Designed miniproteins, single chains, continued (5). Designs and how they scored, part 102

Each design is a single chain, and the fold is of that chain. pLDDT is the mean over its residues in the fold that is shown.

## One batch from the design tools (miniprotein)

Design m19528
Fold by ESMFold2-Fast:
Structure m19528 (fold): chain A 94 residues (1-94)
Amino acid sequence: MKEIEALREQVRREVEEAARALREGDYETAAEHLRRASEYAAQAASLSSGEEKKKYEALSKILQEQADIALNGSEFEKQETESFLAMRVTVERL
C-alpha cells in the first residue's frame, strides 16, 4: 500500500539523519531522530498484517533500543549503533 511506502520512506530519512548526528557526536539529536523512526515503523506495523507487520514491529523495537543507546550507551555501543544504522539503511530494501 502507498501509505506503508510513505512511512517506510520516513523511517529511512529519520535513520539517515540519526546516523549523521551520531557521526557528529550529537547524541541527543540522534536519539530524537531514532525515536521518530521508531514511531513511523510502529505506524507501518499497525497498517500491516502477517510477515510485514512482524517486520515493522521488530524494526520499531530495534530503533527504540538504538535511541536509548545513543543517549545512555558506552562509547563502544554508540559506535556499534552508527555501524548498525549504516548497514540497516543499505539492506532495508531486501
Scores: mean pLDDT 76

Design m19529
Fold by ESMFold2-Fast:
Structure m19529 (fold): chain A 118 residues (1-118)
Amino acid sequence: SKEKKIEEARGLIAEGLRAYYDGDYEKAVEYFKKAIELAKDEDPYLTAAAQINLARALFKLGKYEEAIEYAEEAIKLGNKVLQAMAQELLGEALKKLGKYEEAEEYYKKAKELFEEVE
C-alpha cells in the first residue's frame, strides 16, 4: 500500500541518517537509494528529502558528479527549503570540481530561497 511504502521509506531515511552520522557513507547511500525507490511515485517531498541526503552521502564519498545529479532531481520535487538545501549542495559539489563560477550562482540561488522561507 501507499501508506506502508511511505512508512518504510521514512524508516530507511532514518537508518541512512544513522549510517551517515556514524561515518558509514556507503551504507547511507544504500538506505537512501532504497528510500527513493519506495517514495518516488508516492510522495515527491519525501523523495526530494531522500535525494538530498543521498547527494550529501555521495559528496562525502567524493562522488561529486553523482551528488549533483541527485541534487538537481531534488530541486524539481522539493519545497523552497529542500530546493535551497539542494542548491547549496550543488554549489559545494561544483566547487570541488573546480567550477567556481557555477558554484557561486547556486549559492546565490540558495541564499535567495532561504530568505523567502517564513
Scores: mean pLDDT 87

Design m19530
Fold by ESMFold2-Fast:
Structure m19530 (fold): chain A 80 residues (1-80)
Amino acid sequence: LEEEYRRAVEEVERALREVLTLRAQLGEDIDEELIERAVATVRTRLEQIARERGLEAAIAAARAAVENLSAQAAALRAAL
């Protein structure tokens, strides 16, 4: 379960970096510092969910975030 949580967090971080990189390619003012801050924020939020609601809830939240971010990345790629 903890291993599944770790993998889910890694997937969210990867998907978020992809979305932010695509937004930068489309002309948004996004630098590495903003990306690092966004990743840290998401990591902290998932840790809070795990603490308050348990690892299964945090894994579900992370998977939902990956689905949302993947859809955003697809829309951004279509705009390129």
Scores: mean pLDDT 85

Design m19531
Fold by ESMFold2-Fast:
Structure m19531 (fold): chain A 70 residues (1-70)
Amino acid sequence: ELEELRKKAEELKDTPEGSIYRHKARALELARQDPSSREGHLRFGEAQAAKDIADYNKKLKEELEKLKES
């Protein structure tokens, strides 16, 4: 599953979905290295993915405003 998540992250690297897969892959990798904190790592990864999606959408709005300016 970790390798599959990494592959999807690379395939979708220029999309918000790619960001989700990257954060999930890292969270799962950390959870496997430290099982006692597994749930914490997974929840942190989900929060980071959500933040990246929000940031991505914000940047898209800013780029659209620049295009309207031109």
Scores: mean pLDDT 70

Design m19532
Fold by ESMFold2-Fast:
Structure m19532 (fold): chain A 96 residues (1-96)
Amino acid sequence: MRELIREFVELAKKATEEQIEKLEEIVEKIEDPAKKAIGTMLVIAARQIYIEPPEDIEGVVDSMEEALEDLAKEHKLSREEVEEWVREVIEELKRL
């Protein structure tokens, strides 16, 4: 989990506003409520990282890990299911 979040943060720091907007459009079209909730949280995180890039990412990683764990509990997802979906969002952002 933490390594995936670090990869996401580094991508978000390098992302353009247009890439984040396109990711938001993709997330809005997700029909699965659990995947949409995770995707929405990641889009919000990407926008905040874009606006104010963190100097030390570990605090952001801690906050994002806690948020993902809370969403996993709420939606009854396994850690592996959350990690797979975070990987899919990372790959989508890389393609934009």
Scores: mean pLDDT 83

Design m19533
Fold by ESMFold2-Fast:
Parts: structure tokens; sequence; C-alpha cells
Structure m19533 (fold): chain A 94 residues (1-94)
């Protein structure tokens, strides 16, 4: 329903705010591109695409950690937030 989509988008926006506080400035543009794609997939009810985008984001954060751009603590925090979004989307996918 439209209300379910609105709630999912609200959760994505809350995650966006939390993650931007953690990300280095140089990573903001790519993160915003991922957020826009994720919101579009949710609006289209393309939950498989939404899950693919979150998986791509998880890989990108692992790369940022490997390159020394974020700490292990920051990586764990972000991965936990993305995992919560994946669980929410999987519930709605049914």
Amino acid sequence: SAEEIERMIESVEKTRKSVLEVLPEEAHEKFEEYMEKLIEAIRNKDYDKALEIIDEMEEWYRELYEKGKISKRQLVFVLAALTALKMMINVEKR
C-alpha cells in the first residue's frame, strides 16, 4: 500500500541521516546516489532491486574500510543499519 511505501521511505531517510554523520565528505555523492536508487526501487515496489542496492552499499562500505576511509566501529554501525533495512524490505516482499 501507499502507507507501507511511505513508512519504508521514512526508514530509509532516517538511515540516510545517521550514515551521513559517519561517512567522509568524499563519499557523500555516491551514498546519495545509492539512496536515490533505493527510494526509487521502493516506490516502484521492486523489492528485489532494493535488496540488490543495499548489497551494493554493503560492499562499498567494506571497500571504504579496507581503504582506511572509515573505522571498524563505523563499518559495523553502518552494516547494522543496512541489515535492518534489508529485514524490513524482506518482510514487505512476502
Scores: mean pLDDT 83

Design m19534
Fold by ESMFold2-Fast:
Structure m19534 (fold): chain A 80 residues (1-80)
Amino acid sequence: SLKEKIYEELKKEFPELDDETIEKYAEIIVSFVNSLETYEKYKEEILKLIKKSLETGESLKDLLLDFFTNESFEAMKSVL
């Protein structure tokens, strides 16, 4: 499943995080990305937001919502 693939990727990037935290992050990420292709496209930015969430205590869900809302707006703006 997509969640399992993202879980495995996060486990490789953050081996020190517990499995429950990685699973929660994977669940949040799949709510914003509908395919592995979309995840790979935004992987670097997603990983940066995870690091920011861990450093600041800010919600990963809020950080991803802000990022993807801005991306959707910029994509629409570029075709108008």
Scores: mean pLDDT 78

Design m19535
Fold by ESMFold2-Fast:
Structure m19535 (fold): chain A 89 residues (1-89)
Amino acid sequence: ATIVLSKTVDLETVDGVPVGRVELDIPQIAAASDDESLAAAKSATLTATVDVAAGTLTVTLTLVADKFQGGTTRLLIPASESGTYVFEE
């Protein structure tokens, strides 16, 4: 199964640097603990896009797992620049 989560927040300026902070509620993977939700995924890809002209940060998280269960884990993502992070078991 694959789940895609996306959220856009406004950038704030911290010491002259535009920074965004995104809170994502990610679904739990069956038999995984809350602290291990990303580690228990078959793959997790996090893409952060900082648009300074628009004043926004958009984060997209793609999770692939055999099964998801009820419940969520909150993930806090600070970003000052665009990037892609790939995490896989």
Scores: mean pLDDT 69

Design m19536
Fold by ESMFold2-Fast:
Structure m19536 (fold): chain A 68 residues (1-68)
Amino acid sequence: NEEKAQEIAKAAAEMATLLGYEASATAEGDKITVRADSERGARIAGEIAKREVKEALGVEPTVTTEVV
């Protein structure tokens, strides 16, 4: 479910922001793209998004991280 994956991805990016990183995330099918202002922020948000989507939807998404 893309809508639920997008919601989870957004929550993961918000969690990274609470840790001091600028991050955003989008979901398209089974793929999640994370963008952040630092490599560490992108990695943290991506790891959270991957775990949460897998747990909620039962499918391991493909996560791509980008530094903006």
Scores: mean pLDDT 77

Design m19537
Fold by ESMFold2-Fast:
Structure m19537 (fold): chain A 90 residues (1-90)
Amino acid sequence: SPVDEVLEEVLKVIEESYKEKKSVDEMAEEIKKLLDEKAPEIDESDLEAMKKLQEFNLELGNLLDDLREGKLSAEEFVKKFKEVVEKIKK
């Protein structure tokens, strides 16, 4: 689905940001840019797709907050985010 494609692209941004040792704020800006570019491809009348996107945004926000607060390492953040992507894609 278009939402599943967006989830995979965000995961790729997170993995590349981890590899490049980018700050949390730089990673968040890259993610925001990607979502701004890809969100128009998602039909807003598709309630299931919109529900998945809303759940994704909530889970991502929580993980980013935990990373900023030092509750998660960068490696743990990447691992947990992969779990979120797999959960939402099902």
Scores: mean pLDDT 79

Design m19538
Fold by ESMFold2-Fast:
Structure m19538 (fold): chain A 100 residues (1-100)
Amino acid sequence: MEKALEYARENLDGDPYEVQLEALIIYLEELGYKELAEEVREVEKKEGPEAAARLALDYAAAIELLKKELGKLPENTEETKEKIKELAEELRRLREEELA
């Protein structure tokens, strides 16, 4: 986490969403969730860095919640990826409903 934030800070200047996005993508890639990191990159290309950063944050939060429940990093399986996506969607809904 800290090294990813340091890398983003050194290589990105300007928009805070761009800094957060790069840090979160590195976080996902370092943990082995390369497919989730690639989905975030695709959202950046399609919808922009703000949308991608929000998605990456939701994925990171879902992974941290699963780590807390399991006491270890979740295995990089299809089942785990689906669970991460379900939790990320739930977190996104909660955030949007609170702001609505």
Scores: mean pLDDT 72

Design m19539
Fold by ESMFold2-Fast:
Structure m19539 (fold): chain A 68 residues (1-68)
Amino acid sequence: SAIEEVKKKLKELGISDEQAEAIVKALLGDKEAQEKASEAFSNASPEMQEKIAEALKPLVEALKKEKE
């Protein structure tokens, strides 16, 4: 699934299992996970933020299509 693929890519970037799960749950609308993901993203370097955004792109696009 897109969710599992994104989680794997985040782990390959050096993001922990727990942080990767929080980022995915944040995209799915979990408010508690959104706070965790926001903190992790804000503490990341600009280069890492760009890589995370690219890894999340397939899931973000799938969620946008579902809401339309």
Scores: mean pLDDT 75

Design m19540
Fold by ESMFold2-Fast:
Structure m19540 (fold): chain A 83 residues (1-83)
Amino acid sequence: MKEKGKEALEKGDYLEAGKYFAQAGSKGDVESAILAGEAFEKAGNYEAAAVAYRYAAELYKKEGKEEEAEELEKKAKEAEAKA
């Protein structure tokens, strides 16, 4: 899924990239969850971007990475403001 997300990004298919990265992120890959948020933002789907960033923040909190989680929460709020 992560590889398919990267392939979609290279082709400029941001919505498809976001979907593939979100599926990889749902399996606990925080990097893929972040990439899903970025891809959804590029696609103009700010609601999906906010959801992806919040999920990535939860994954970082589980790892004890509070600072990184807080930065992702800010990205989610920024995306929500555009939604």
Scores: mean pLDDT 82

Design m19541
Fold by ESMFold2-Fast:
Parts: sequence; C-alpha cells; structure tokens
Structure m19541 (fold): chain A 94 residues (1-94)
Amino acid sequence: SELLERIEEALEKLIEGGRNKDAALAQEGVRGLEELGRELLSKGTEVGERLGGLLLEAARRAQEAVERGDFEEAVRIAEETRRRLLELALEFGS
C-alpha cells in the first residue's frame, strides 16, 4: 500500500510536470522513480528486481524525454509504466 502510494506520487509528478511543461516537477517524478527503483533492487527479491528494473528504465526514458523537451513522451512513459505496474501486480497476486 505505502510503496504503491509512493510510486503513484512519483508518476503523478511526472505526468503533471509533462502536461504543464514543468521540467522541475517532471524531474522530481524521475528522481522519485529512481529512488524507489534502487530501493526495490536492494531487497534482492524477484518481485523487487522486476519492479525496480521497470521503475529505473521508466526514470531513464523519462529523463531523456524531458532533457530533449519531449514532455508528451514523458507523460506517455509514465502512463505506460502505470499500466505495466498493474500487470505485474496481477502476476504476483496483488
């Protein structure tokens, strides 16, 4: 619950930053995803590795999109990541 709320907060910042063309807010979302991804990888579990890898890849792609001014792509990445999180949650019985 708390973990999912933290992930959703980071994704919401990225989406809001992207929609408003607010690079600072979008970068806060990216940082949140990076921190959560690293935390999950540190757990050494299969779920943590898959979820952590997903969040780190999303953060990397979103950072690149924001850096080139492609805010629409940053929003798309965040929404795609949210869908993949739901799929992973269903796979692991959440």
Scores: mean pLDDT 86

Design m19542
Fold by ESMFold2-Fast:
Formats: C-alpha cells, structure tokens, sequence
Structure m19542 (fold): chain A 86 residues (1-86)
C-alpha cells in the first residue's frame, strides 16, 4: 500500500483521539490529514521512500501520544514523512 501502514493508521487514530480529548479537534484533524497526505506523497516516490516515511512518522506519532500530545505528534509525523519523501 502506498499510504500509511496498518500500524501507522492505528497510531494516527490514537493520536487523533488524544488530540480530541485535549479539546484540539480542528488542530488534530488537520494534522492527521496532513500526515496521511505526506505518507501517500512518499508512496508516490517509491516503495523504499514510502517505507522510510511510514517508519519515521510512526515513531513521531507514538512519541506524541506517549507525551499526551496527539495533535503535536501528528504534526511531527507529517513533517517526518515529508522529509523522508524529499
């Protein structure tokens, strides 16, 4: 799949839930869409870049969730995916 892996999709959903619980509904939703878009963009650059972007995004999103910062984790995930796609 050229988009997020199953594991990364689960992490995005968890981070979105944390962001919503923190009252950051619009910010978390926007960040989730950005992360998904960047992961699909990495997929367009090839399987190797898609895999690297997915791994880096997953790490950033998980770190954000562990810190109780869902929206920020999603934003860092989007940034990591975009950098890997370059």
Amino acid sequence: MMGPSEETNRAIIEALRVGVENGKVTEAAGAALAAIGELFEAGLRGEEKAREADELALRAIREGVAAGRGAEGLREGARAAAEAAA
Scores: mean pLDDT 84

Design m19543
Fold by ESMFold2-Fast:
Structure m19543 (fold): chain A 61 residues (1-61)
Amino acid sequence: SAEQQQILDWLDRVKRSMSPEVAAQVDKLAEQIRASTDPAVRQQLFTEAAQLAAQETLKRL
């Protein structure tokens, strides 16, 4: 979906400002999102990835 692609693009942009360890975790979550066919599982993974990205962004402010 367009929303799925927007979130994946956002994750790709924000990982540039993260530590290599957190960027690797975000990449793994993005791969799981792409591999998942269940909308509920995808939504859960999106939420997890967004929370991880938000937490790391706040630490760098």
Scores: mean pLDDT 75

Design m19544
Fold by ESMFold2-Fast:
Structure m19544 (fold): chain A 102 residues (1-102)
Amino acid sequence: SHMEKIIKELEKLVDELAAAARAGDDATVQRYALKIWGILEIIRFDAIKNGYDEEEVLKLIQKIMEAVHRLAEAARAGDDAAMTAARNEFIKLVKELIEKAE
């Protein structure tokens, strides 16, 4: 489905962000974070169009970006357990946002 393709794209982007963070390439981390944010903004528009509250959707997107930040920090630290936890939280929150956009 279209939404499954978006989830796979976001998984790829967050994995590339984690790899860049582990390598200490902060410029690439910021580039991938911006790409993730751009995709989330498109999904946000669809969720609001479906009748969800703008503040509720924005709060969910903020939580998703906080998970991205935690993943980058865990990757820089070489903390595989924290990376796995942050990645799982990211995917969970992305799925919650996508359900609102459907």
Scores: mean pLDDT 89

Design m19545
Fold by ESMFold2-Fast:
Structure m19545 (fold): chain A 85 residues (1-85)
Amino acid sequence: SRIDEILAQLDRGMERVKELLSKLYPDLAEKLNEEIDELRDRAHALLRAGDIDGLRQLGDEAYSRGGTMRPVGDLIHTAADQLEE
């Protein structure tokens, strides 16, 4: 389904962010990975529900967490845009 395609795209993007952050901030890698996993799980629930407004709010919440989560926020907003098609 289109939702499954968006989920797969989001998951690939988040894995790439996890890899990058683990290289840049090795001492914080476990904590950052847990934060990404939390945001991913919440984004999955919103995507499965078709909740575009909820996804946009979650993306903005990710931005508010600081620069390390900005790429995660970008991925969540991209998923919202794809769901809105």
Scores: mean pLDDT 89

Design m19546
Fold by ESMFold2-Fast:
Structure m19546 (fold): chain A 95 residues (1-95)
Amino acid sequence: MMLEEAEEKGREVGREEAELMLAAKEKASGKPLSEAEREAFVEAMAREAGELGRKMAEAQAVGAPSSLQEEMSLGTLRRAREEAARRLEAARRAA
């Protein structure tokens, strides 16, 4: 897979995951999210997932061990979710 293609695929997956997470947050809170909150969260998740997709494809191309690849993906996903949560909270405070 081309690195650009992997990044684009990652962004798509990140957006889909973000929408599912936002739907779960709405269910848990009983409150609809604003468009600004939704957009900020989706874009943050898409960006981080895209970068992860590119890095994973790059690591696979050079034959990096699966254990290292898995550790990288777990660390990046945790960071992406934290960053998205911070942006969502900032959007809430701005509203």
Scores: mean pLDDT 72

Design m19547
Fold by ESMFold2-Fast:
Structure m19547 (fold): chain A 99 residues (1-99)
Amino acid sequence: MTDEEVEEILEEVAKELGIEVETIKELGRIEKPAEELSLETVKRILEIQIEAIKIAHEKGLIPYTPEKLLESLKKVEPLVPEKYKPVLEELKKKIEELK
């Protein structure tokens, strides 16, 4: 992806989620493990990632299917702390709705 394509995706994600582009960029710079992040912070990061993938797919910038996203979540699932399991289940439901 070009820098211009990345900026377009970030602006559309910000618009869809009702947040600022600067907030998305700041969340992308978090280097802390998931266990040290608040539940709301983890949920927001995951929502941003899903929305960005959806927008990039709609623009033809990446190959994407709901099945590939579910496979990615399955790889992350054993690494997710118990307190984030409700967020993970909510995201699985959102991905299944993309079918």
Scores: mean pLDDT 67

Design m19548
Fold by ESMFold2-Fast:
Structure m19548 (fold): chain A 58 residues (1-58)
Amino acid sequence: SDEAARLLGAASNREWQAKFYAELAARETDPGMAAALQQLSDEYAQKANSLRKQAEQL
């Protein structure tokens, strides 16, 4: 369905954001900034998972 396709597209975008911020966190030398970047990564990963679950129910 069109709606499922949109949700999966959004999930993929969130997954790439999660990976991007995780990689930045791994390279960051300031522990406070590294923690903040990892938190952003975790939040995007959680959002992606929620979107995929919504798409699977359609």
Scores: mean pLDDT 90

Design m19549
Fold by ESMFold2-Fast:
Structure m19549 (fold): chain A 96 residues (1-96)
Amino acid sequence: KWVELAQVIVEKLPAIIEEAEKRLPELEETDPEEAELLKKAIERAKQILEVSKQLVENPTEELKQQLVQLYKQYLTEIAGLSEAQAQAAIQALLAK
């Protein structure tokens, strides 16, 4: 299921990153704190995309762990979830 998830990320995430980057200049003028959070979200999303591309080519345990760690960081830093909530969300995603 990790390779399937990585394939979806590679397919969908580039367009999401592009739209987020288009929103940044306006958000920097209207809400600098939200703009800074969006910049962090974009950076994490780019890291997730890069690892997902590698995982699709070579599904290794190390790349799976790296993707899990980046997703946890996204959930805690951007979505404001606790470490336990982030872990539960990842487990729920894997159960599909």
Scores: mean pLDDT 77

Design m19550
Fold by ESMFold2-Fast:
Structure m19550 (fold): chain A 64 residues (1-64)
Amino acid sequence: SYGDVLSRLLGEAVRRAREAGLSHGEILRLLETLQQRHLELVDQGKSPKEVEETLRKLLRELLE
């Protein structure tokens, strides 16, 4: 489901951001960005799989 995708991605994002040494403020901004993008993709009619693939790419880009 969309909710399961979001929950998994946010948990992974927090873990990876902490490992990358991001501050609390940077982690919050990362989570806000991922949540906003998730809402946009769902509204656009993307499948849960497409949403997950897009958010995983975005997470990688934001942690570079």
Scores: mean pLDDT 85

Design m19551
Fold by ESMFold2-Fast:
Structure m19551 (fold): chain A 72 residues (1-72)
Amino acid sequence: IDKEKAAELLEKVADLAKKAGKDDMAKFLEQQAKKVKEGASDEEVRRALVQGLFAARALGDKELAEEIEKLL
């Protein structure tokens, strides 16, 4: 899995959550992106992306959700 791309997409979801006033969700996703950058396993990266996917869907960003699905 492309860990750089995974972290980038998680950061995009975090920014979207922050703009939507979902501060706890944004902080959680920022922590997931940091773990991905700091050497998480491929399995951990996939789990983080699944959480990012659910968040993107909940926030209504279909295009971002589709980008995350392509990495899974």
Scores: mean pLDDT 83

Design m19552
Fold by ESMFold2-Fast:
Formats: sequence, structure tokens, C-alpha cells
Structure m19552 (fold): chain A 73 residues (1-73)
Amino acid sequence: SAAVEEGKRLAEEAEEAIFAGDLERAIRLLNEAAKKVEKSDPEAAKLLREAARAVEQGDLLTALELTGKAIQL
């Protein structure tokens, strides 16, 4: 669906934001991605929300791992 494709794009932009050190943007993008995929893939949405929390805690490795899993479905 278009919402799932947009969610994946937002999650990929979140990864780029993490690498750029723009953590506030990364958190926003991960939460937006989660909302986009929630109805189609609740598991991916959960992983994206957990990734956002990891960014908030400064655990960028966990954030990237969780985001990658969500993108792969």
C-alpha cells in the first residue's frame, strides 16, 4: 500500500538523520513512519516506536537495528 511505502521511506530518512546526528528529526520520522504502517503492519510500527525510544536514550546502534528490521517487514 502507499502508506506502507511512505512509512518505509520515512524510516530510511530516519536512518539518514541518525547518521547525520539530527536525533530530534530521527525521533519525529520514526514516529511518523510507525503511524503510517500501524494498520498494515503493527509489528513494524512497534519496532519503529522502540527505535524512537532507543534514539531518545542515545542507543543509536539499537535504534538502527530495530529500524532495519521494521523496513524489512
Scores: mean pLDDT 87

Design m19553
Fold by ESMFold2-Fast:
Structure m19553 (fold): chain A 95 residues (1-95)
Amino acid sequence: MKEQLKKDVEIGILQIQKAVVKTTGSKMIEKLRKAGLYEDAERIEKLERELLDKLDEAEKAIRDGDKEKYEKYREEIKKLSKELQKLSKEAQEKL
């Protein structure tokens, strides 16, 4: 019971992160495309896909009880999130 609740909470956090990434990314991609910055939009879209894929893999690792794999994906998610923030800021400065 307690272990399942912990997994459900961790999965819930990842699902919230996915929703934030999709919402923020979609708005930025739309702004960049409207401004004709298609290359920057494509770079952000690619990085968003990579981040979402890692979030899905992290969720699977939690469900499978694979702590080592989860920690690995968590670190990759952290790096990709920082890169996405940097790229989004640089692209926004062109607007």
Scores: mean pLDDT 81

Design m19554
Fold by ESMFold2-Fast:
Structure m19554 (fold): chain A 100 residues (1-100)
Amino acid sequence: MAVEEALKHLERARKYAEQARKIAEQAGDSDTANAAKLVEETLKKAIEAARNGDFETAVIYATLAIIIAHLGIKYSKNPEAAKLLEEARDHAARAANLLE
């Protein structure tokens, strides 16, 4: 699969994490908001690595984002934010698989 498709999945994952953060912040769910922010920052690093042709580093950061998103989902008090983190997790997983 093309690197370009993986980049689209990483960008979608980042946007879902951003939406999750905003919703969690509005709901006063600071733990979920912090998890979503870390997912956003980690995915940004994955995108930068992938754009630079460093696919090994991109897979590592995408995998880290999946782990952080999973923890955010597990401890979330807001179901809408949790669902958006699940979308972010799934898109990050697809991107990691495409870069293998």
Scores: mean pLDDT 88

Design m19555
Fold by ESMFold2-Fast:
Structure m19555 (fold): chain A 100 residues (1-100)
Amino acid sequence: MEEIVEKLVKKAEELIKKYLEGEISLEEARKELRETAFSLPGLSEELQKKLADEVIFGFELAAKELEKAKSEEEKEQVIKASVEMLRTYLTEILKEAEEK
C-alpha cells in the first residue's frame, strides 16, 4: 500500500509544480489525477474513486493556497505541507480499506 500512496503523492506534487509554472490547467490536473487513481491495480472501483476524490481535493486546496503565497519560499512551504497532508490522508484511506 505504501507504493500506492507514493505514486499518487508524487503525481500530485508533479502536477502542482506544473500548475504553478502555468504548464497545466486545473481541469487537466484533475483528469490526470483521476486517471492515475483508476490505473492502480488490485483496488476496488469504490476505493479508486475515494483515492481520486481525496487527491483531487488536496490538489485544489494546494492551488488555492499557492495563489496567496507571495514569495518562492512560501510557495515551497505550501507544496511541502500539501504533499505531507495528502500522504497522511491517503494512508488513512488505505488503512481503513484493509480493516474491512
Scores: mean pLDDT 81

Design m19556
Fold by ESMFold2-Fast:
Structure m19556 (fold): chain A 65 residues (1-65)
Amino acid sequence: MNTQGGADAVQFIDDYVSRTGQPITQQMVDDLLSPYSTPSQQQRVLTSIRSYVDRNNVPLDFDIT
């Protein structure tokens, strides 16, 4: 489910940042999107990630657009 995929991606980011305090990389985001084969599915997951990053001031090594 697209909503479940977005929740799983956000949970991964939350756990990683909470545990390490290190910035999220472009490669991590690409890996989180790689299971989704359609642009619409990837866009939904990416939108969930962007919303979470913006709302929680998650550190990034790249520009998320």
Scores: mean pLDDT 74

Design m19557
Fold by ESMFold2-Fast:
Structure m19557 (fold): chain A 97 residues (1-97)
Amino acid sequence: EQEAQRQAVLEGARQIADEIEPLYPELAKKLRELVDALEAGDVSKVPELEKVLLEVIEKLRPLAEEEAAKAGLSKAEVDAQIEAVREAIRRAAEVLK
């Protein structure tokens, strides 16, 4: 169970890196390097991975707000969705320890 959760978290981080690469190639590269280190067993990189993932979410906030506005969603709904993602990132970091 924990091994499957760990693998899902690392795979999710790689998918995020692939998705953000056209907009933030340096951040995508850093994410991939952190995932590679964690797969190699360097659990000391967990806090840095969490920090970088939280930075990605904040970088994507203006795009999320623009898309939400086009869909008629409120800023409060966007803020709630971003906070849910931030909480999911924090929980995912605990799985990697």
Scores: mean pLDDT 81

Design m19558
Fold by ESMFold2-Fast:
Structure m19558 (fold): chain A 79 residues (1-79)
Amino acid sequence: LEEVLKRTEELFERVVELAKELDEEGQKKVMELVKEASERAAEVLAGRDPDDPEALTEAAKVAAKGLEEAAKKAEELKE
């Protein structure tokens, strides 16, 4: 769990750094993907015990995947 959470944190930091190099429209598109990733992770937790390490791991995995998509989009928009 801690390792997955650390990876998610690192991905978020990368997305923020990449977004700083984009114009306003690019930043909006990247932040929209970050919001969607957050919403999907929240949905994983919605019916489950918040202390369940399996649920937390699944939520972090979903968030990480969304952040990877956001980072890729930021790199595409930078070009």
Scores: mean pLDDT 77

Design m19559
Fold by ESMFold2-Fast:
Structure m19559 (fold): chain A 68 residues (1-68)
Amino acid sequence: MVTFAPEELRRRVLEELRRYYLALGGSASLSDEEVRERVIEELRRLAAESDPAEQAIGERRIAFIERV
């Protein structure tokens, strides 16, 4: 199984966040940190509107993204 160094994992997470942000109709001109912040805000909004089980999963995803 492929194992990534922390910096490589961070890079892949940021790439995935940017892909997600662009899929939401976001601007490609934002920095990786600005994209990360906006994605976290959107995920928090979606979690607040979700079932308790999905909300817990959403909060864990947000915590992971914040740590990267």
Scores: mean pLDDT 71

Design m19560
Fold by ESMFold2-Fast:
Structure m19560 (fold): chain A 85 residues (1-85)
Amino acid sequence: SDADFQALENRLIAVHNRLLDAYQAYKEGRLSDEQVRALIEEARRELAAAEEAASTLPDSQQARIDQLLARVRGGILALEEMLRR
């Protein structure tokens, strides 16, 4: 439904924004490695739930949600790359 699509879109935007904020905060020394790992774990759980929810949406909405899922995956990978140093 349009309501299910809007709820999923809003959730993915919120996760993406949290990952951007975490990246900036970590660069500024305001987050520990432990806090960043906890944020990555939470984002991965939300990503898995969002991918499951996305599978129930019409094909017409799939491209937009796939784009948002890719942004969340990118944010997670960027944080994981910073922790691997």
Scores: mean pLDDT 88

Design m19561
Fold by ESMFold2-Fast:
Structure m19561 (fold): chain A 114 residues (1-114)
Amino acid sequence: SMRELGRLAQDNLIKAEALVNEDPNSKEAKEAAEKALEYTEKYEELEPNAPGVAALYLSLGEIYYKMGKFEKALELYKRALELALKTLPEDDELVKRIKEKLKELEEELKKLKS
């Protein structure tokens, strides 16, 4: 169900965040992050305009960022922005937060390539 997929996405996101904060390089952290992403993608497919889908992608981007998976984090932040802008105005707090995370990550990627 829609509610079950949203709850599973959130539950797995919380688990992934805890595991990544403990050890971002662990197999358990990677598996939990992948599972959280899978449930978030399934939730988006069935309910693309659901409140919170953009916020789930933002949180997933932050998790992959902490894991050092910068290309995946960039992809997830861009997806969060795309979804947020379908339902929210440019001056919305969530939209501004996603744009800030994108800018920070793009600046870090420039430093790593220099």
Scores: mean pLDDT 85

